# Designed miniproteins, single chains, part 105

Each design is a single chain, and the fold is of that chain. pLDDT is the mean over its residues in the fold that is shown.

## One batch from the design tools (miniprotein)

Design m3646
Fold by ESMFold2-Fast:
Structure m3646 (fold): chain A 98 residues (1-98)
Amino acid sequence: SMVERFKELLEKMYKSLLEKAEEIKDLPKEEQENRLRIEVEVMIAMMRMWLWIATKVEKASDEEIAALKQVMIDFLNKIKEDFPEVQDLLDKEIQLIQ
């Protein structure tokens, strides 16, 4: 399903984010936060594009759209637990998805 493919994409994005955090761990805290923020904004843009494709191209049902939004919210909440420094950005996106 689209939901299953989207979950697979999110897991790959999460792994990429963890790898990025490890790469930058020895940088100054402010620079780490800025680079993680950029990476998270790119992830959010990709998630938004996926939702747009589902809605406008695939003509997904209201139930499928609701399921995709819930998967996005669950994923963003997972990122907040590991990266509290970008919580403000993630909370804003969760509110916009709802």
Scores: mean pLDDT 86

Design m3647
Fold by ESMFold2-Fast:
Structure m3647 (fold): chain A 108 residues (1-108)
Amino acid sequence: MEKEKLLEEAKKLIDEAKKAYENGDFQRAISLAEKAIELAEKFKDDPEAQRLLGEAYSLLGDVYESLGDFEKAAQYYKRAAEYFKKAGDEVRSNAFLERQKEYEEKAK
């Protein structure tokens, strides 16, 4: 189905974005994560899409943390937590809520 193909593409984009981040290519990581978000947002009521959105937003949080933009890092970790909660992943949701609080304090 088209949904399954688009979510598979979003997952591949997230995997590539993680590799770009690990290599220090932050602009490529952002671009790939944003493309994955665009695809997954089309199916925002689907638990798999919600999990992929959580993963993509958490990666954007990691990128902006590495760039020293703690305000954006906190915002993206908050979005990651919201999507993991919607997907039923309370453990990852709570972990990213704690990261949000940590980076809100660092942004002061």
Scores: mean pLDDT 89

Design m3648
Fold by ESMFold2-Fast:
Structure m3648 (fold): chain A 112 residues (1-112)
Amino acid sequence: ELERKKKLKEALDYVNEAESFLDKGQYEKAIEYAEKAIKLAEEVDPDSLVFARAYLVLGRAYYKLGQYEKSLEYFEKAIEAAQRAVERGVPGAETILAEAKKLYDEVKKKLE
């Protein structure tokens, strides 16, 4: 329980760092830290908002790098993760789901 909570906090810290790197235009670092957050969250809480937030960072970073197909794949994963969090009543999940759907549609327009 305590170990699980510590790892979840560590995963949350990684996703916060990934979001910060994304805001600074350091896309490769944003990807690195988002992947670290996903790996750690997968070990402790499969329904965590960390997955949705980390997938949003990956989608946005790949979009900025011009990798639109990969970006679309990660936004789809963000929608799936956020939808699971909504079904579990996780606070903030509805907002993340709405953001992921909006970004997915924006990238889809780039591929047409």
Scores: mean pLDDT 85

Design m3649
Fold by ESMFold2-Fast:
Structure m3649 (fold): chain A 113 residues (1-113)
Amino acid sequence: MVAEAVVDARGVSAEELLARAQELAENIDSPEKVAEALAQLAAGLASADRGVGRVIDGSEATAEATSADGSSARLEGEIDEKGVLHGVVEVTDPRAAGNGRTELTLPAIKPPP
């Protein structure tokens, strides 16, 4: 499945973003909205500077975040010339007893010059 979401995660901590994504997933009864929640998490990870692992090497992007409750998320993908991220996000939540993985396209990951 492919998800597309426009998010603004600047200034949001990894813990807050992960909690928000989990809250959305709890209230979601469709795959499209689950993918949307994961896309929001991935956007926050890609834009974070501290408290998360973030590497952007040319067009390649890798990000990883962990929360105090043991939840984690990992993003692997590439950013195109318009700042759109194309990649895969994997979320691990020990409290939810499962892992989520989805393909995503996230516009506005990188602010315009």
Scores: mean pLDDT 47

Design m3650
Fold by ESMFold2-Fast:
Structure m3650 (fold): chain A 90 residues (1-90)
Amino acid sequence: GVEMVELSDELFALMSEVGITERILPAYEVEGAFLRYLVKAKLADPEDPTIYDVSGTRLGELLGVDTFSDEDMSAVKKAFERHVTKVGTV
C-alpha cells in the first residue's frame, strides 16, 4: 500500500510552488517536492553544495534553522514531524 499524508497550511504553501496541488498526497511525493523546492529556490551554498542556507527564507522559518546539510537532516525531519500528518495507507 501507499502511505498517505496531510500537509500543514505552511508546508502546503511552500510545496504548491513546485507543483503540489493537493494537501493530502502520497508521502513519497512530499520528498520529491522538497528536493524540487531546494533546487528551484537555489538554496545550496555555491562553495559547498551539501550545505543549504535557508536564513531569511520561508523554508528557514518553517524548519526553525538558518542552515542545514545533506549530512545532518535532523531539523528537516523534526519540522516534517510537525507539518506532515499520516492519514492512512491506500
Scores: mean pLDDT 80

Design m3651
Fold by ESMFold2-Fast:
Formats: structure tokens, C-alpha cells, sequence
Structure m3651 (fold): chain A 75 residues (1-75)
């Protein structure tokens, strides 16, 4: 049981790191959009930022689910 809980927590941590990486990517693309004077280029950076934020949300949700399962097994 303890080993399973630890593996779930480790996997959640890895998903959290992926979510953080995608958030960083979104921030970089938002900054690029803000510094772009070309409307088409700005929109492309905004689209990439939105995609990265969506992926960050997915990995955050996966991490939260694994943490919740680990807590249920510990109770």
C-alpha cells in the first residue's frame, strides 16, 4: 500500500512539472504576442499560449486526480 501511494505521488509530481513547463510556455507566447505589432503574428502567439494553457490544465487535473487517489488510500 505505501509503495502504491508513493508511486501515485511521484507520478502526480511529474505531471505537476509538465503543467508548470506548459504554463511557462504560455507566458513566453503571451509575452511574444504583447511585443508583436503584426496582427497575424500576435494571433499565432495567442493561439500557442492558449494551447499551452489547455495542456497545463490537463496535466494539473491529472496530478490532482492522482493526489486525491493517494489520499483516499492513506485514509
Amino acid sequence: MKDKIEKLRQQARLYELRADAYRTGADLNLNAANNSTDPSMRQSFLDLANENNSLADEYRAKADELRAEAERLEK
Scores: mean pLDDT 86

Design m3652
Fold by ESMFold2-Fast:
Structure m3652 (fold): chain A 80 residues (1-80)
Amino acid sequence: MKSPIELMKELYEKMKTASAEEREILLYKMLILLDKIKEFRPEDVEEALEIAEKAYELVKPYLSKEKVEEFEKRIEEIKK
């Protein structure tokens, strides 16, 4: 079975060919997975955060201003 970090990498790769709407959904899935990594696999958090931040940059051009603020807040909360 794929590790949580391998799943993060797979979701990021899927984003490269996804529609704008699919990219937003994939980013939500990555943030949920990142929260679980923080709780259960803290050694993988730094790598998972790097992947999530790269994924956010792919989605950001397609997001409303309010959604940008929402995702940035969620990423900052996970960094704590």
Scores: mean pLDDT 80

Design m3653
Fold by ESMFold2-Fast:
Formats: C-alpha cells, structure tokens, sequence
Structure m3653 (fold): chain A 100 residues (1-100)
C-alpha cells in the first residue's frame, strides 16, 4: 500500500524527532524541545488525518498541549512521559493500520 509506505516514513521521522526532543529536554534546551514537539505534532496530525482517526487526533492534540505546558514549566519528567505517551499512541495507530 502506497498509503502504508507514506505512514511508515512519517512514523520514522516522528520517532527521530521524539528522540531529539527527549535529548533536548535532558540537556535543558527547552526552546529546541518546543520546536521539535511542534514538528512531532504536525506529523502525528497528518498521520491521524490520513488514517481518518478523529478521536486519536483529539488525543494527540491534548498530549501536545500538556507537553508544551510541562516544557514551559521546566517539568522535564512530565514532558518526557507525555512525549513517550505520544509515541505510544502513534505507534499503536500504525500497528492497527498494518493489521488491516
């Protein structure tokens, strides 16, 4: 499936950005972490729109907003946990699409 190949490429980019965001948070580079988180959200939004999953789209937006608040508060633990939750949500959606 051409759609599945596009989703796998988007997911690979998403995971790379998530790793870079976690590294930025651990380094105390909150400005870089915010920019990477915004890019992660844009990719996840595109993936859920392509999959026609409005509930997951709403959930990723909620996680994104909470992660931004955590970064602004310099709450690294909460920000890291929320980014990992975003990765889990996107990974589950891709795995479901691959099984269909």
Amino acid sequence: SELLEELEKLFKEFVKLAKEALEAIQAGDYETAKKLLEEMYKIAKKMFELLNKPDELKRIEELYKKALEAIEAKDSKTAEDLIKEMVHLVAEALDEAKRA
Scores: mean pLDDT 89

Design m3654
Fold by ESMFold2-Fast:
Structure m3654 (fold): chain A 78 residues (1-78)
Amino acid sequence: MVSEEEAQAVADALQLSPEDAALLKEALINRDVALFQELVARNPAVRLHLLAFTRSDLYASLSEATQEAIAYLLANTK
């Protein structure tokens, strides 16, 4: 299960606005591909920054559940 604390850490690392951060956190916690697609449509850079984030030390320190949620969203969005 993705914790709210880890979802917030990901949003903070991507330096998202409060609105975009809220959408990303909800998408991660619920594995909501449709919500993540809405976020990417609103802010196309988010998908690329999240993909780059998977190479970071912070990503490597996150729980497997959070890593799997990130991978799931990236794999199921264009």
Scores: mean pLDDT 85

Design m3655
Fold by ESMFold2-Fast:
Structure m3655 (fold): chain A 62 residues (1-62)
Amino acid sequence: MTRVIRVRSEDPEAAAERLARELGVTVEGRARYADADAEYVVLSGTDANGDTVLIVAERPAA
């Protein structure tokens, strides 16, 4: 099963890394995106239960 976890932060990369640590996610993929509304950091990986986890951290454009 895939779980998606979203967080907003002024430092989206640090927030995503912290969440991966707290949830015990083994990070297997990293991506960064930006559009007119926000900057995104996406981490993908597997947790201790074998579930695929997608962490999306966003910094709103201001």
Scores: mean pLDDT 80

Design m3656
Fold by ESMFold2-Fast:
Structure m3656 (fold): chain A 75 residues (1-75)
Amino acid sequence: SMETFKEAQELVEKFRELIKNNAPISEVLEVLKKLLELAKELGLEQVAADTQKLIDFLESHPEWSPQQVVEALLK
């Protein structure tokens, strides 16, 4: 629905803000898990897979900043 797309956009914007502000990994994970469920609801299989990969990397590297994890995944 249009409402679901708007919710997805708001969550993506919140995710970007958390990364920009180098927020605690726990807060980033909370937003990503909500984005993952929304991507599944929208049938966005590749977005869901990419989101899960990012969650897995953040959980396996709790000592890294969120910015460091994102940089590592983009290289």
Scores: mean pLDDT 78

Design m3657
Fold by ESMFold2-Fast:
Structure m3657 (fold): chain A 66 residues (1-66)
Amino acid sequence: SALEQLLMKEAGLSRETARELVELLLSGGSDAEIRALLRKAGVSDRTIEAILRNKERLRDLALAMA
């Protein structure tokens, strides 16, 4: 999806991690669940906090592309 491509390009996520994050956003995943996913994938805390700060916008984009 376009959001997966954006997350790969801007946040440096792998395709698989970007897909898992999009699925978690669509299912209403908590901040703790998102942190756990991204930390397991080796994403920096700085990038994780940037993603969480933009969580609602990213979720809206995910829903618009569903």
Scores: mean pLDDT 85

Design m3658
Fold by ESMFold2-Fast:
Structure m3658 (fold): chain A 72 residues (1-72)
Amino acid sequence: SDKELDEMVLELARREGGLLAAKLKAETGEEPTVEIKEGKSTITVVATTSYKTVTKTFDKAELKELLKRALS
């Protein structure tokens, strides 16, 4: 259902945030702050340290289509 897909999209965003944090910590030696920003059609993951910020933006419809294909 759409509700399950919406929940999976948020879970994918949290997973991506964790991966970005791990990479950024390895690069900088600093524990990053991770923020997930949900828009109407997009979801944005931001990982921040005192040295740099990494931002990744995803289209929700594209993520839902990928999830549908993975669940088929």
Scores: mean pLDDT 82

Design m3659
Fold by ESMFold2-Fast:
Structure m3659 (fold): chain A 91 residues (1-91)
Amino acid sequence: RTPSPGVQRLREALADRPEARFALGLANATNRELTPEDIPLLANAAAFQYETENNLPAVPAKKTLEEQIEALEKAGQYAAVETARRIAETL
C-alpha cells in the first residue's frame, strides 16, 4: 500500500521531467531498494532512453552531465561537480 521510499524519492526528484516514467520503469526493473546515488544515475539513463525512443536528436546522457559540470564549476559548487563527474564516469 505504501510506496517504496526509494521510488517516492525518485518521483520527487523527477516530477518535472518528461523522462520520469522511464526512470520509474528502470527502478522497477532493478528489483532492489534505491539509494540516493541511484537517483541521478537512473535519471540520466531514462533521459537517454526517452530521447532514443522518441527519435529526438541523440544527446548522450554523459554529454548532458558535462554541460551541468561546466555550469556548476562557474557557480563554484565543487561538491556537486564531483558528484556529476562520478556519474558521468559510470555511464
Scores: mean pLDDT 61

Design m3660
Fold by ESMFold2-Fast:
Structure m3660 (fold): chain A 65 residues (1-65)
Amino acid sequence: DIDFLEAIFLKDYAKAADLAKKDIPSFAGTSSQADFYDFLADIYDKLGDTDSAAYYREQAAALRA
C-alpha cells in the first residue's frame, strides 16, 4: 500500500516492517507469498534484526519446498 511504499522510500524500515506484517494475510495462498516473505526479511536486515530476517527467509523457503 501507499503507507508501506512511503516508509520504504523514507528508509523507515521499522514502520515498513509493521505495515508489511499487516499485509501478510493478503498474500496468503498467492504465488507471490514467498517473495513477500523474502522482502520482509530484507527489511529486517536493513534494521539489523538478523533473527527476524532469518525467520522470514525460513518462511519463504518453506513455501518453496
Scores: mean pLDDT 74

Design m3661
Fold by ESMFold2-Fast:
Structure m3661 (fold): chain A 78 residues (1-78)
Amino acid sequence: MKRFRIEAEVPGITPEQIKEALSLLGVKVLRLEVRERDGKPVYIIEVEAPEAITPEQLERFLRDHLGARVLRVEEIPP
């Protein structure tokens, strides 16, 4: 399993909806924080994902499935 830190704007989506969507990829949410940046809510999400999942696949999934504006995806140490 790999770990990723994701920063994304996800207007109108709840933390529970984010967790549910990511579970479809076998991705587990380890930590989720909401911060305000430039007057907009930004989600800071730490996840554990299968080895086959790439940062690009996570960005695409969040964009296509949740309508997210993905600001950053980075692989972090376990």
Scores: mean pLDDT 81

Design m3662
Fold by ESMFold2-Fast:
Structure m3662 (fold): chain A 92 residues (1-92)
Amino acid sequence: MAEVDAIVQRTMAEVQEHVRAAVAALAAGDYDGAIAHLEKARAALERGKAELQAMLPSLDAEAQARAQRYIAVLDQAIAELDALIAEVRARK
């Protein structure tokens, strides 16, 4: 339980930091910098997802259900970032 929540909190903090940096880069016209920051945000989501998936076999049923719900949210966020990276690359 505590480790699942810690992974999610750490992942979301890293994503927020990188997304804010990407937005600042876009505002400055730095498309390469924006892409680099968005890719770091995506990598943080992928790491968080992988850590949650690795823990699933050792968790009880309630914790597994919670971790699986978080994994679904992370999958949605990864898809959103992939679309945003593609859009920024197209405007480069």
Scores: mean pLDDT 85

Design m3663
Fold by ESMFold2-Fast:
Structure m3663 (fold): chain A 69 residues (1-69)
Amino acid sequence: SMEYSELGKEAVERLEELAKKYNLSEEELQKYLDEVENILVRGHLENDLEGARREVEEFLEKVEKELEE
């Protein structure tokens, strides 16, 4: 749906910004992108957009914190 597409697009943009800021390898960025895709696919199959959004937000916060260390 459009709502899952929007959530995915925002997550990808944030991960790309982190990749540029912290000079992530292509392999590292791809691992994070794959995890976001898995969250969104599960959320779509379960018809739980709010659950997917929370899980994506939690994942992105963890990634950002890890990279800032």
Scores: mean pLDDT 83

Design m3664
Fold by ESMFold2-Fast:
Structure m3664 (fold): chain A 63 residues (1-63)
Amino acid sequence: MVSSAKGAVEQLEEAIKGTNLSQEKIAEAIGRILRAMADPSVKDYSVTAKRVGENEVEISVTR
């Protein structure tokens, strides 16, 4: 079951849905999630996305 990374992207979409985030900020947040996913030594990890301001989201990665 591949859930952590997929769920993180969906959480990010929800977090930005009502914000005024620029495309650049959204791309930065997605880039952080993708970098966390790229570590082949990590088989299980949790990634969360949370809105912390009108133009900002926070990405947290737990390994």
Scores: mean pLDDT 62

Design m3665
Fold by ESMFold2-Fast:
Structure m3665 (fold): chain A 62 residues (1-62)
Amino acid sequence: DAFREIGALLAPLPEKQRAEAFHVVARALDGMDLDEARKRLVELGVSPETAERIVALVEKIR
């Protein structure tokens, strides 16, 4: 389940950054540019590899 996998990938982030990362994921599901979403996730403290995995999962769902 891609939604559960995204949640697990974001779980290590501090509460504030995790909430903002979930907001980025929600906007990406609603059509935000995936390259912009990846960039924002990295700025929030997500590793580039994890951000790429999250973006790939979002693309698969939407």
Scores: mean pLDDT 84

Design m3666
Fold by ESMFold2-Fast:
Structure m3666 (fold): chain A 94 residues (1-94)
Amino acid sequence: AREAAISALSGGLVGVEGALTDEARKNGEKAVKYGRLALENPEKGIEYAKKGGEYAIKGGLEVVKAAETNEQVSLGIAAALSGAGASFLAGGKI
């Protein structure tokens, strides 16, 4: 589950990259990075998830404009956000 979630985050980022500005791409990369850290370090999961969410919002504002002309970009964002959130929750499930 955790490995599949990390793969989904990476796939989501790749889907979004084709239509992103450099700023949106960098923010997306940071969102994925903090999503992975939340999955790998559940003790700091909330802190990392918050950071990932902040970067996802920054990247998402740019990507929303790109997504209006590209459906794949919208799907990439949804995959990245869902992978980070749901997998953090699943990784913290003891």
Scores: mean pLDDT 57

Design m3667
Fold by ESMFold2-Fast:
Structure m3667 (fold): chain A 62 residues (1-62)
Amino acid sequence: MDKEEDIRLGRLAAESPDPEVAILAVAVAASLGMTEALREVIRLSKDPEVVEYARAALEELE
């Protein structure tokens, strides 16, 4: 898979107006092993709950 696609998905998740949708997107990215998407969520999201969920998912994949 293209690393750029992972980055785009991470940005879409971080910019979601609905935190439940953002968390669902993080869960999907984690299930697919999209580590770059999770890193982008951690970097860009302003919601601390979404960031912590993405960090936990990334640590599980490492």
Scores: mean pLDDT 76

Design m3668
Fold by ESMFold2-Fast:
Structure m3668 (fold): chain A 89 residues (1-89)
Amino acid sequence: KEEAIKILEEALDRVQKLADESTNLDDQIALSVAEIGLAVAINALRKGASLEETYKLLRTLADDAERQGLPEVAEIFREAAEKIEKLLK
């Protein structure tokens, strides 16, 4: 659980760094939505959500980011999902 929260906190830090570096309004909005998604996932884990549910959520967030034209954000979510999957095994 604590390790999973750390993985999500690291992903959130990476998304926040991209948001700080962005000068495009559309990208800033999409990055803010990604930040909210990660914050919700972290809070859900703290309240007892399963690692499997967290993994599925991260995959969904990655697919959504890719569809929005944010491949760097999609990569962050996929890397986080991969790390969570390792905790399931």
Scores: mean pLDDT 80

Design m3669
Fold by ESMFold2-Fast:
Structure m3669 (fold): chain A 85 residues (1-85)
Amino acid sequence: MDAKEYAELGEKKFEEGDFVGAIKYYFKALQLDPENEEIKEKLVDMLLSLEREEEVILAILEEVGKEAGLDKKVLEEIKELIKKK
């Protein structure tokens, strides 16, 4: 699977209400293509659509990112995008 296919699986999981599964698939996409701004924006927009407090969203990202083995730099870039919205 390429990065786009994993991002599409993330969108499907989000539509099914599996938000943790969605984040995990977006993280797989970003592991394959860490500079892909479209995938980063889709993930951020999805997380913001949950209408949860920023601190809750950041905590979920930290836990899922650690479990998925996402690069710390990529995780920090996503957190900064959330904080700037």
Scores: mean pLDDT 81

Design m3670
Fold by ESMFold2-Fast:
Structure m3670 (fold): chain A 80 residues (1-80)
Amino acid sequence: MTEEEEKLIEEFKKELGKLVEEALKKGADPEKVKELGDEALLKAQEVLEKARKEKWSIEELRKKFEELLEETRKKLEELV
C-alpha cells in the first residue's frame, strides 16, 4: 500500500466514524448502524483492490471513497 493510499483509507475511516456517531445520536438502531459501517469498510477495501488492479490515480480513488461515504450517509439517514 502506498502512503497516499494509506492516508485515503484513514481519512475514509475517520469520516465513516463521524457518520456512524451522528446516526447513533439521532436514534438509529445501533445494530443496523454497525452493519452499514462494516459494509462500507468492506466496499472500501474492494474499491482499493480494484484501484490497484486497474491503476487508478489517487484522485480517482479519493472520488470513489467520497461516493461511498455519500452512499453510506444516505443509507444511515434511512435508519432514522
Scores: mean pLDDT 82

Design m3671
Fold by ESMFold2-Fast:
Structure m3671 (fold): chain A 75 residues (1-75)
Amino acid sequence: SLSEVEKRKRVAKHAVERIREYQAKYGLSDTQVSEMLQRAMDVIAEGAKRGLSESEMIAQVDRVIDEEVAKLVAA
């Protein structure tokens, strides 16, 4: 439905902004940002397939982004 499309767009926008904030803070490369964006989009697609709410999808995407950033910063 249109409302589901708009929900996915809002979650995607949230993910992009969070990743860009981390890029600015830690100096992540364009390749690292691109890989994280792809991972976030996969998480959003799976969440939508499972019928997760917007807040549940945001929580999942935030967790995945935070874990990927922690791994890159620790390396």
Scores: mean pLDDT 87

Design m3672
Fold by ESMFold2-Fast:
Structure m3672 (fold): chain A 77 residues (1-77)
Amino acid sequence: SEELEEGKKNWEASIARSQALRDQAVADMEAQAKASTPEQKAVLLKQRDLAEATADRWIAAAKEAKEKGIELLKKEE
């Protein structure tokens, strides 16, 4: 159906955008860490790891939402 295809494209675009933002945030934090003192670098790398884990969790949730949404859109009743 048109609704199923539009839903898929919207979820796929949202997931791709979240992945791009995650990659950008990680790269930015790594660049800041490289320019920092050893003490600051340790803190920034921990923040990077937390941000990456948080983004990966949201991306996983978005992928699960896509699967559930597709199942709902396939219901004929």
Scores: mean pLDDT 82

Design m3673
Fold by ESMFold2-Fast:
Structure m3673 (fold): chain A 100 residues (1-100)
Amino acid sequence: STKEKIFELLDRIIEETDGLFEDLPDPARYPDWYDLVEDPISVSEIREAVERGEIETMEEAIEAVERMVENALHFYPEGSLEVAAAEVARKIVEEAKKEL
C-alpha cells in the first residue's frame, strides 16, 4: 500500500540520519529552534499524519520531509551533524521523486 511505502521511506531516513530527526527538539533545551522554525516537523509527526490520513500520497510525504530538511538547514550551522543529516534526507527524497 502507499502507506507502507511511505513508512519504508521514513524508516530509511531514520536509519541513514542516525535518528537525528526522529523527534522534535526538546523546547526546554532548544527554545531558539522554536523561535526560528514556524512549522515544526519531525519524522514522528509525519508518521502520525500518515496514520491519521492527513498525508495520503507519497508526494505529500516527500513535501513534509522537505519542510523538515529546510527547517534543519535554516537553524543549524554549516558543518554540523544535523546539516549533514538533512542533506542525506534531501538526497533520499530526491531519489523517491524520480520514481513518482
Scores: mean pLDDT 84

Design m3674
Fold by ESMFold2-Fast:
Structure m3674 (fold): chain A 100 residues (1-100)
Amino acid sequence: SPEEEIAKLLQEIKDIILENYDKFSPEVQKKIEEILKKLEETYELLQEGKISYREAAERLEEIIKELKELKKEYPEFSEVLDEVIEKVEKILEILKKMEE
């Protein structure tokens, strides 16, 4: 189901971050934690029916912008951040298909 695919992608994002966490600078660790929290909160609100697929998609577009900004500021982490961005973009694509 689309919901199971979103849950799988979210877990894959968490796994990538966890595996690379100790490699990040303290500044990147804080920013990644904030981004992950926003992503998890968006998913929880969507599961609880408190936000629409459209609102969830808008929130994910903002998360993607924040990740791309982080990649620009810390190009040494660009490979890991690109993997995270790709998975968030896949979630966004699913949400947009569920909208209409």
Scores: mean pLDDT 87

Design m3675
Fold by ESMFold2-Fast:
Structure m3675 (fold): chain A 76 residues (1-76)
Amino acid sequence: MSLREAVIEAVREVLKENPDLSKEDVDFISEVTRKLLEAKTLEEAKKIMDEAIKRSNGRQRELLEKIKKLVEEKVK
């Protein structure tokens, strides 16, 4: 699976499992996703996610950590 496809699928799965997310949390995840889609390598995508995780609140951090795990798993 390509990096782009892995990011799209991971975000879709996490949002589907968390339909009760606030608009603020959805907007934050969407902004991070936009940056991830510009990444050319898995290493670049991981750096973008790690920086976003450090700036996120508790729930946003849990969602981003799950997205990171799914992206790493799907790119194999």
Scores: mean pLDDT 82

Design m3676
Fold by ESMFold2-Fast:
Structure m3676 (fold): chain A 65 residues (1-65)
Amino acid sequence: SAGRRLEELAERLNAELGDSGAHVEVKGDTATLYFTTISPEQAAQVEEALRRAAAEEGMRLEVVR
């Protein structure tokens, strides 16, 4: 249950970003953010939201560009 909020945030972001060039995976204690064709502004917002959520859950965030 520790990663539940991060998982819920990732699911919501994936639903909104599917056509925007970003994807989020949550596996074990790690969240991984993949960027493809997303705008720099939107990328910064997504990364910040996930970084905060991961920190609150004691999980790792990895960003793949």
Scores: mean pLDDT 71

Design m3677
Fold by ESMFold2-Fast:
Structure m3677 (fold): chain A 73 residues (1-73)
Amino acid sequence: DDLRKKVDEAVERGIELIREAKSVEQAIGATLRGIGDLIQLALEYGKTLDDPVLSEGNRRISEAGKRRLEELG
């Protein structure tokens, strides 16, 4: 439950930053930062990105980044 809450908060922040990106470089940076926040949560909780909650968060951030790059490129 606590991990899910923190993942949801990190994903929401990451997606907002990706949405606000005005260039390809900003969108890439926001996406990588969001994934990095999930990796940090994995380390803190003794998990990997194969964990269902972290895996779903990674998918959501990656898909948002991909869509933003397609809009900007």
Scores: mean pLDDT 86

Design m3678
Fold by ESMFold2-Fast:
Structure m3678 (fold): chain A 84 residues (1-84)
Amino acid sequence: GEIDEVKEALSALGYSANATITRAQLEEVQAVMRSYSLDPNVPEYKVTTPFGDASVIRQFQRDLGLRVDGTVTRAQVLAVLSQK
C-alpha cells in the first residue's frame, strides 16, 4: 500500500521507518512543491511520477538532499520532510 511505499522510501534514504503519514505532512509536501512551482494537485496518499521539467526537478532534488537523477516521488519528499 501507499504507507508501505513511504516506509520503503524512508528506509532507502537512510532514515528510520517511523512514519505515520499525516495530513500535516501532506500539506507540508504541497507547500514545498508550490515553492518550486510544481503542481501540488494530486490525491492524498498517492505516489506521484516526476513533477515537471528536468532542470526544476534536479534543483528540487539538490535542495532536499535527494539523489539528483531527475526522478522524484511524493513518498521520497514525505520521507525527507518527516525526518526534519
Scores: mean pLDDT 54

Design m3679
Fold by ESMFold2-Fast:
Structure m3679 (fold): chain A 69 residues (1-69)
Amino acid sequence: SLLENMLNWAKQLSKNPLSDEQLELLEREVEKNHNPLLAAVLAIARALKEGKSLEEAAKIGVEAYKKLS
C-alpha cells in the first residue's frame, strides 16, 4: 500500500536523516520536477526533523504524494 511504502521511507530517513543542505537540494528538485515521490520523501524528512512520529510522517508523505499525483 502507499501508506506502507511511506512508512518504510520514514523508517529509512529516521535511521539516516537528511542534512539541511540535502533538504534544500531536494526542495529545489521537487519545485522543478513536481515528482510525487520526491515531494513525499521531502515531506517525510521535514516531519521527522520537526519531531513527528514515523506514523505521522508517513501520513504526511501520503498526503504530499497524492497532491502531485
Scores: mean pLDDT 88

Design m3680
Fold by ESMFold2-Fast:
Structure m3680 (fold): chain A 58 residues (1-58)
Amino acid sequence: GPGPRLVLTPEQLQQSIDAARRGLDAARAWARETGEGVDEVDRIERFLEELERQLREQ
């Protein structure tokens, strides 16, 4: 049920990253179509890569 979530478990974090990856894929397609948002897509991708790397190593 709904409630305050102060901390994400590794599994919940992985689910969030996966969802963000799906959104990033859509954003990448949009950026490719419009020529806008390339910098944002690249920044988010780097951030997600870093998070995934940390999660997999720990």
Scores: mean pLDDT 74

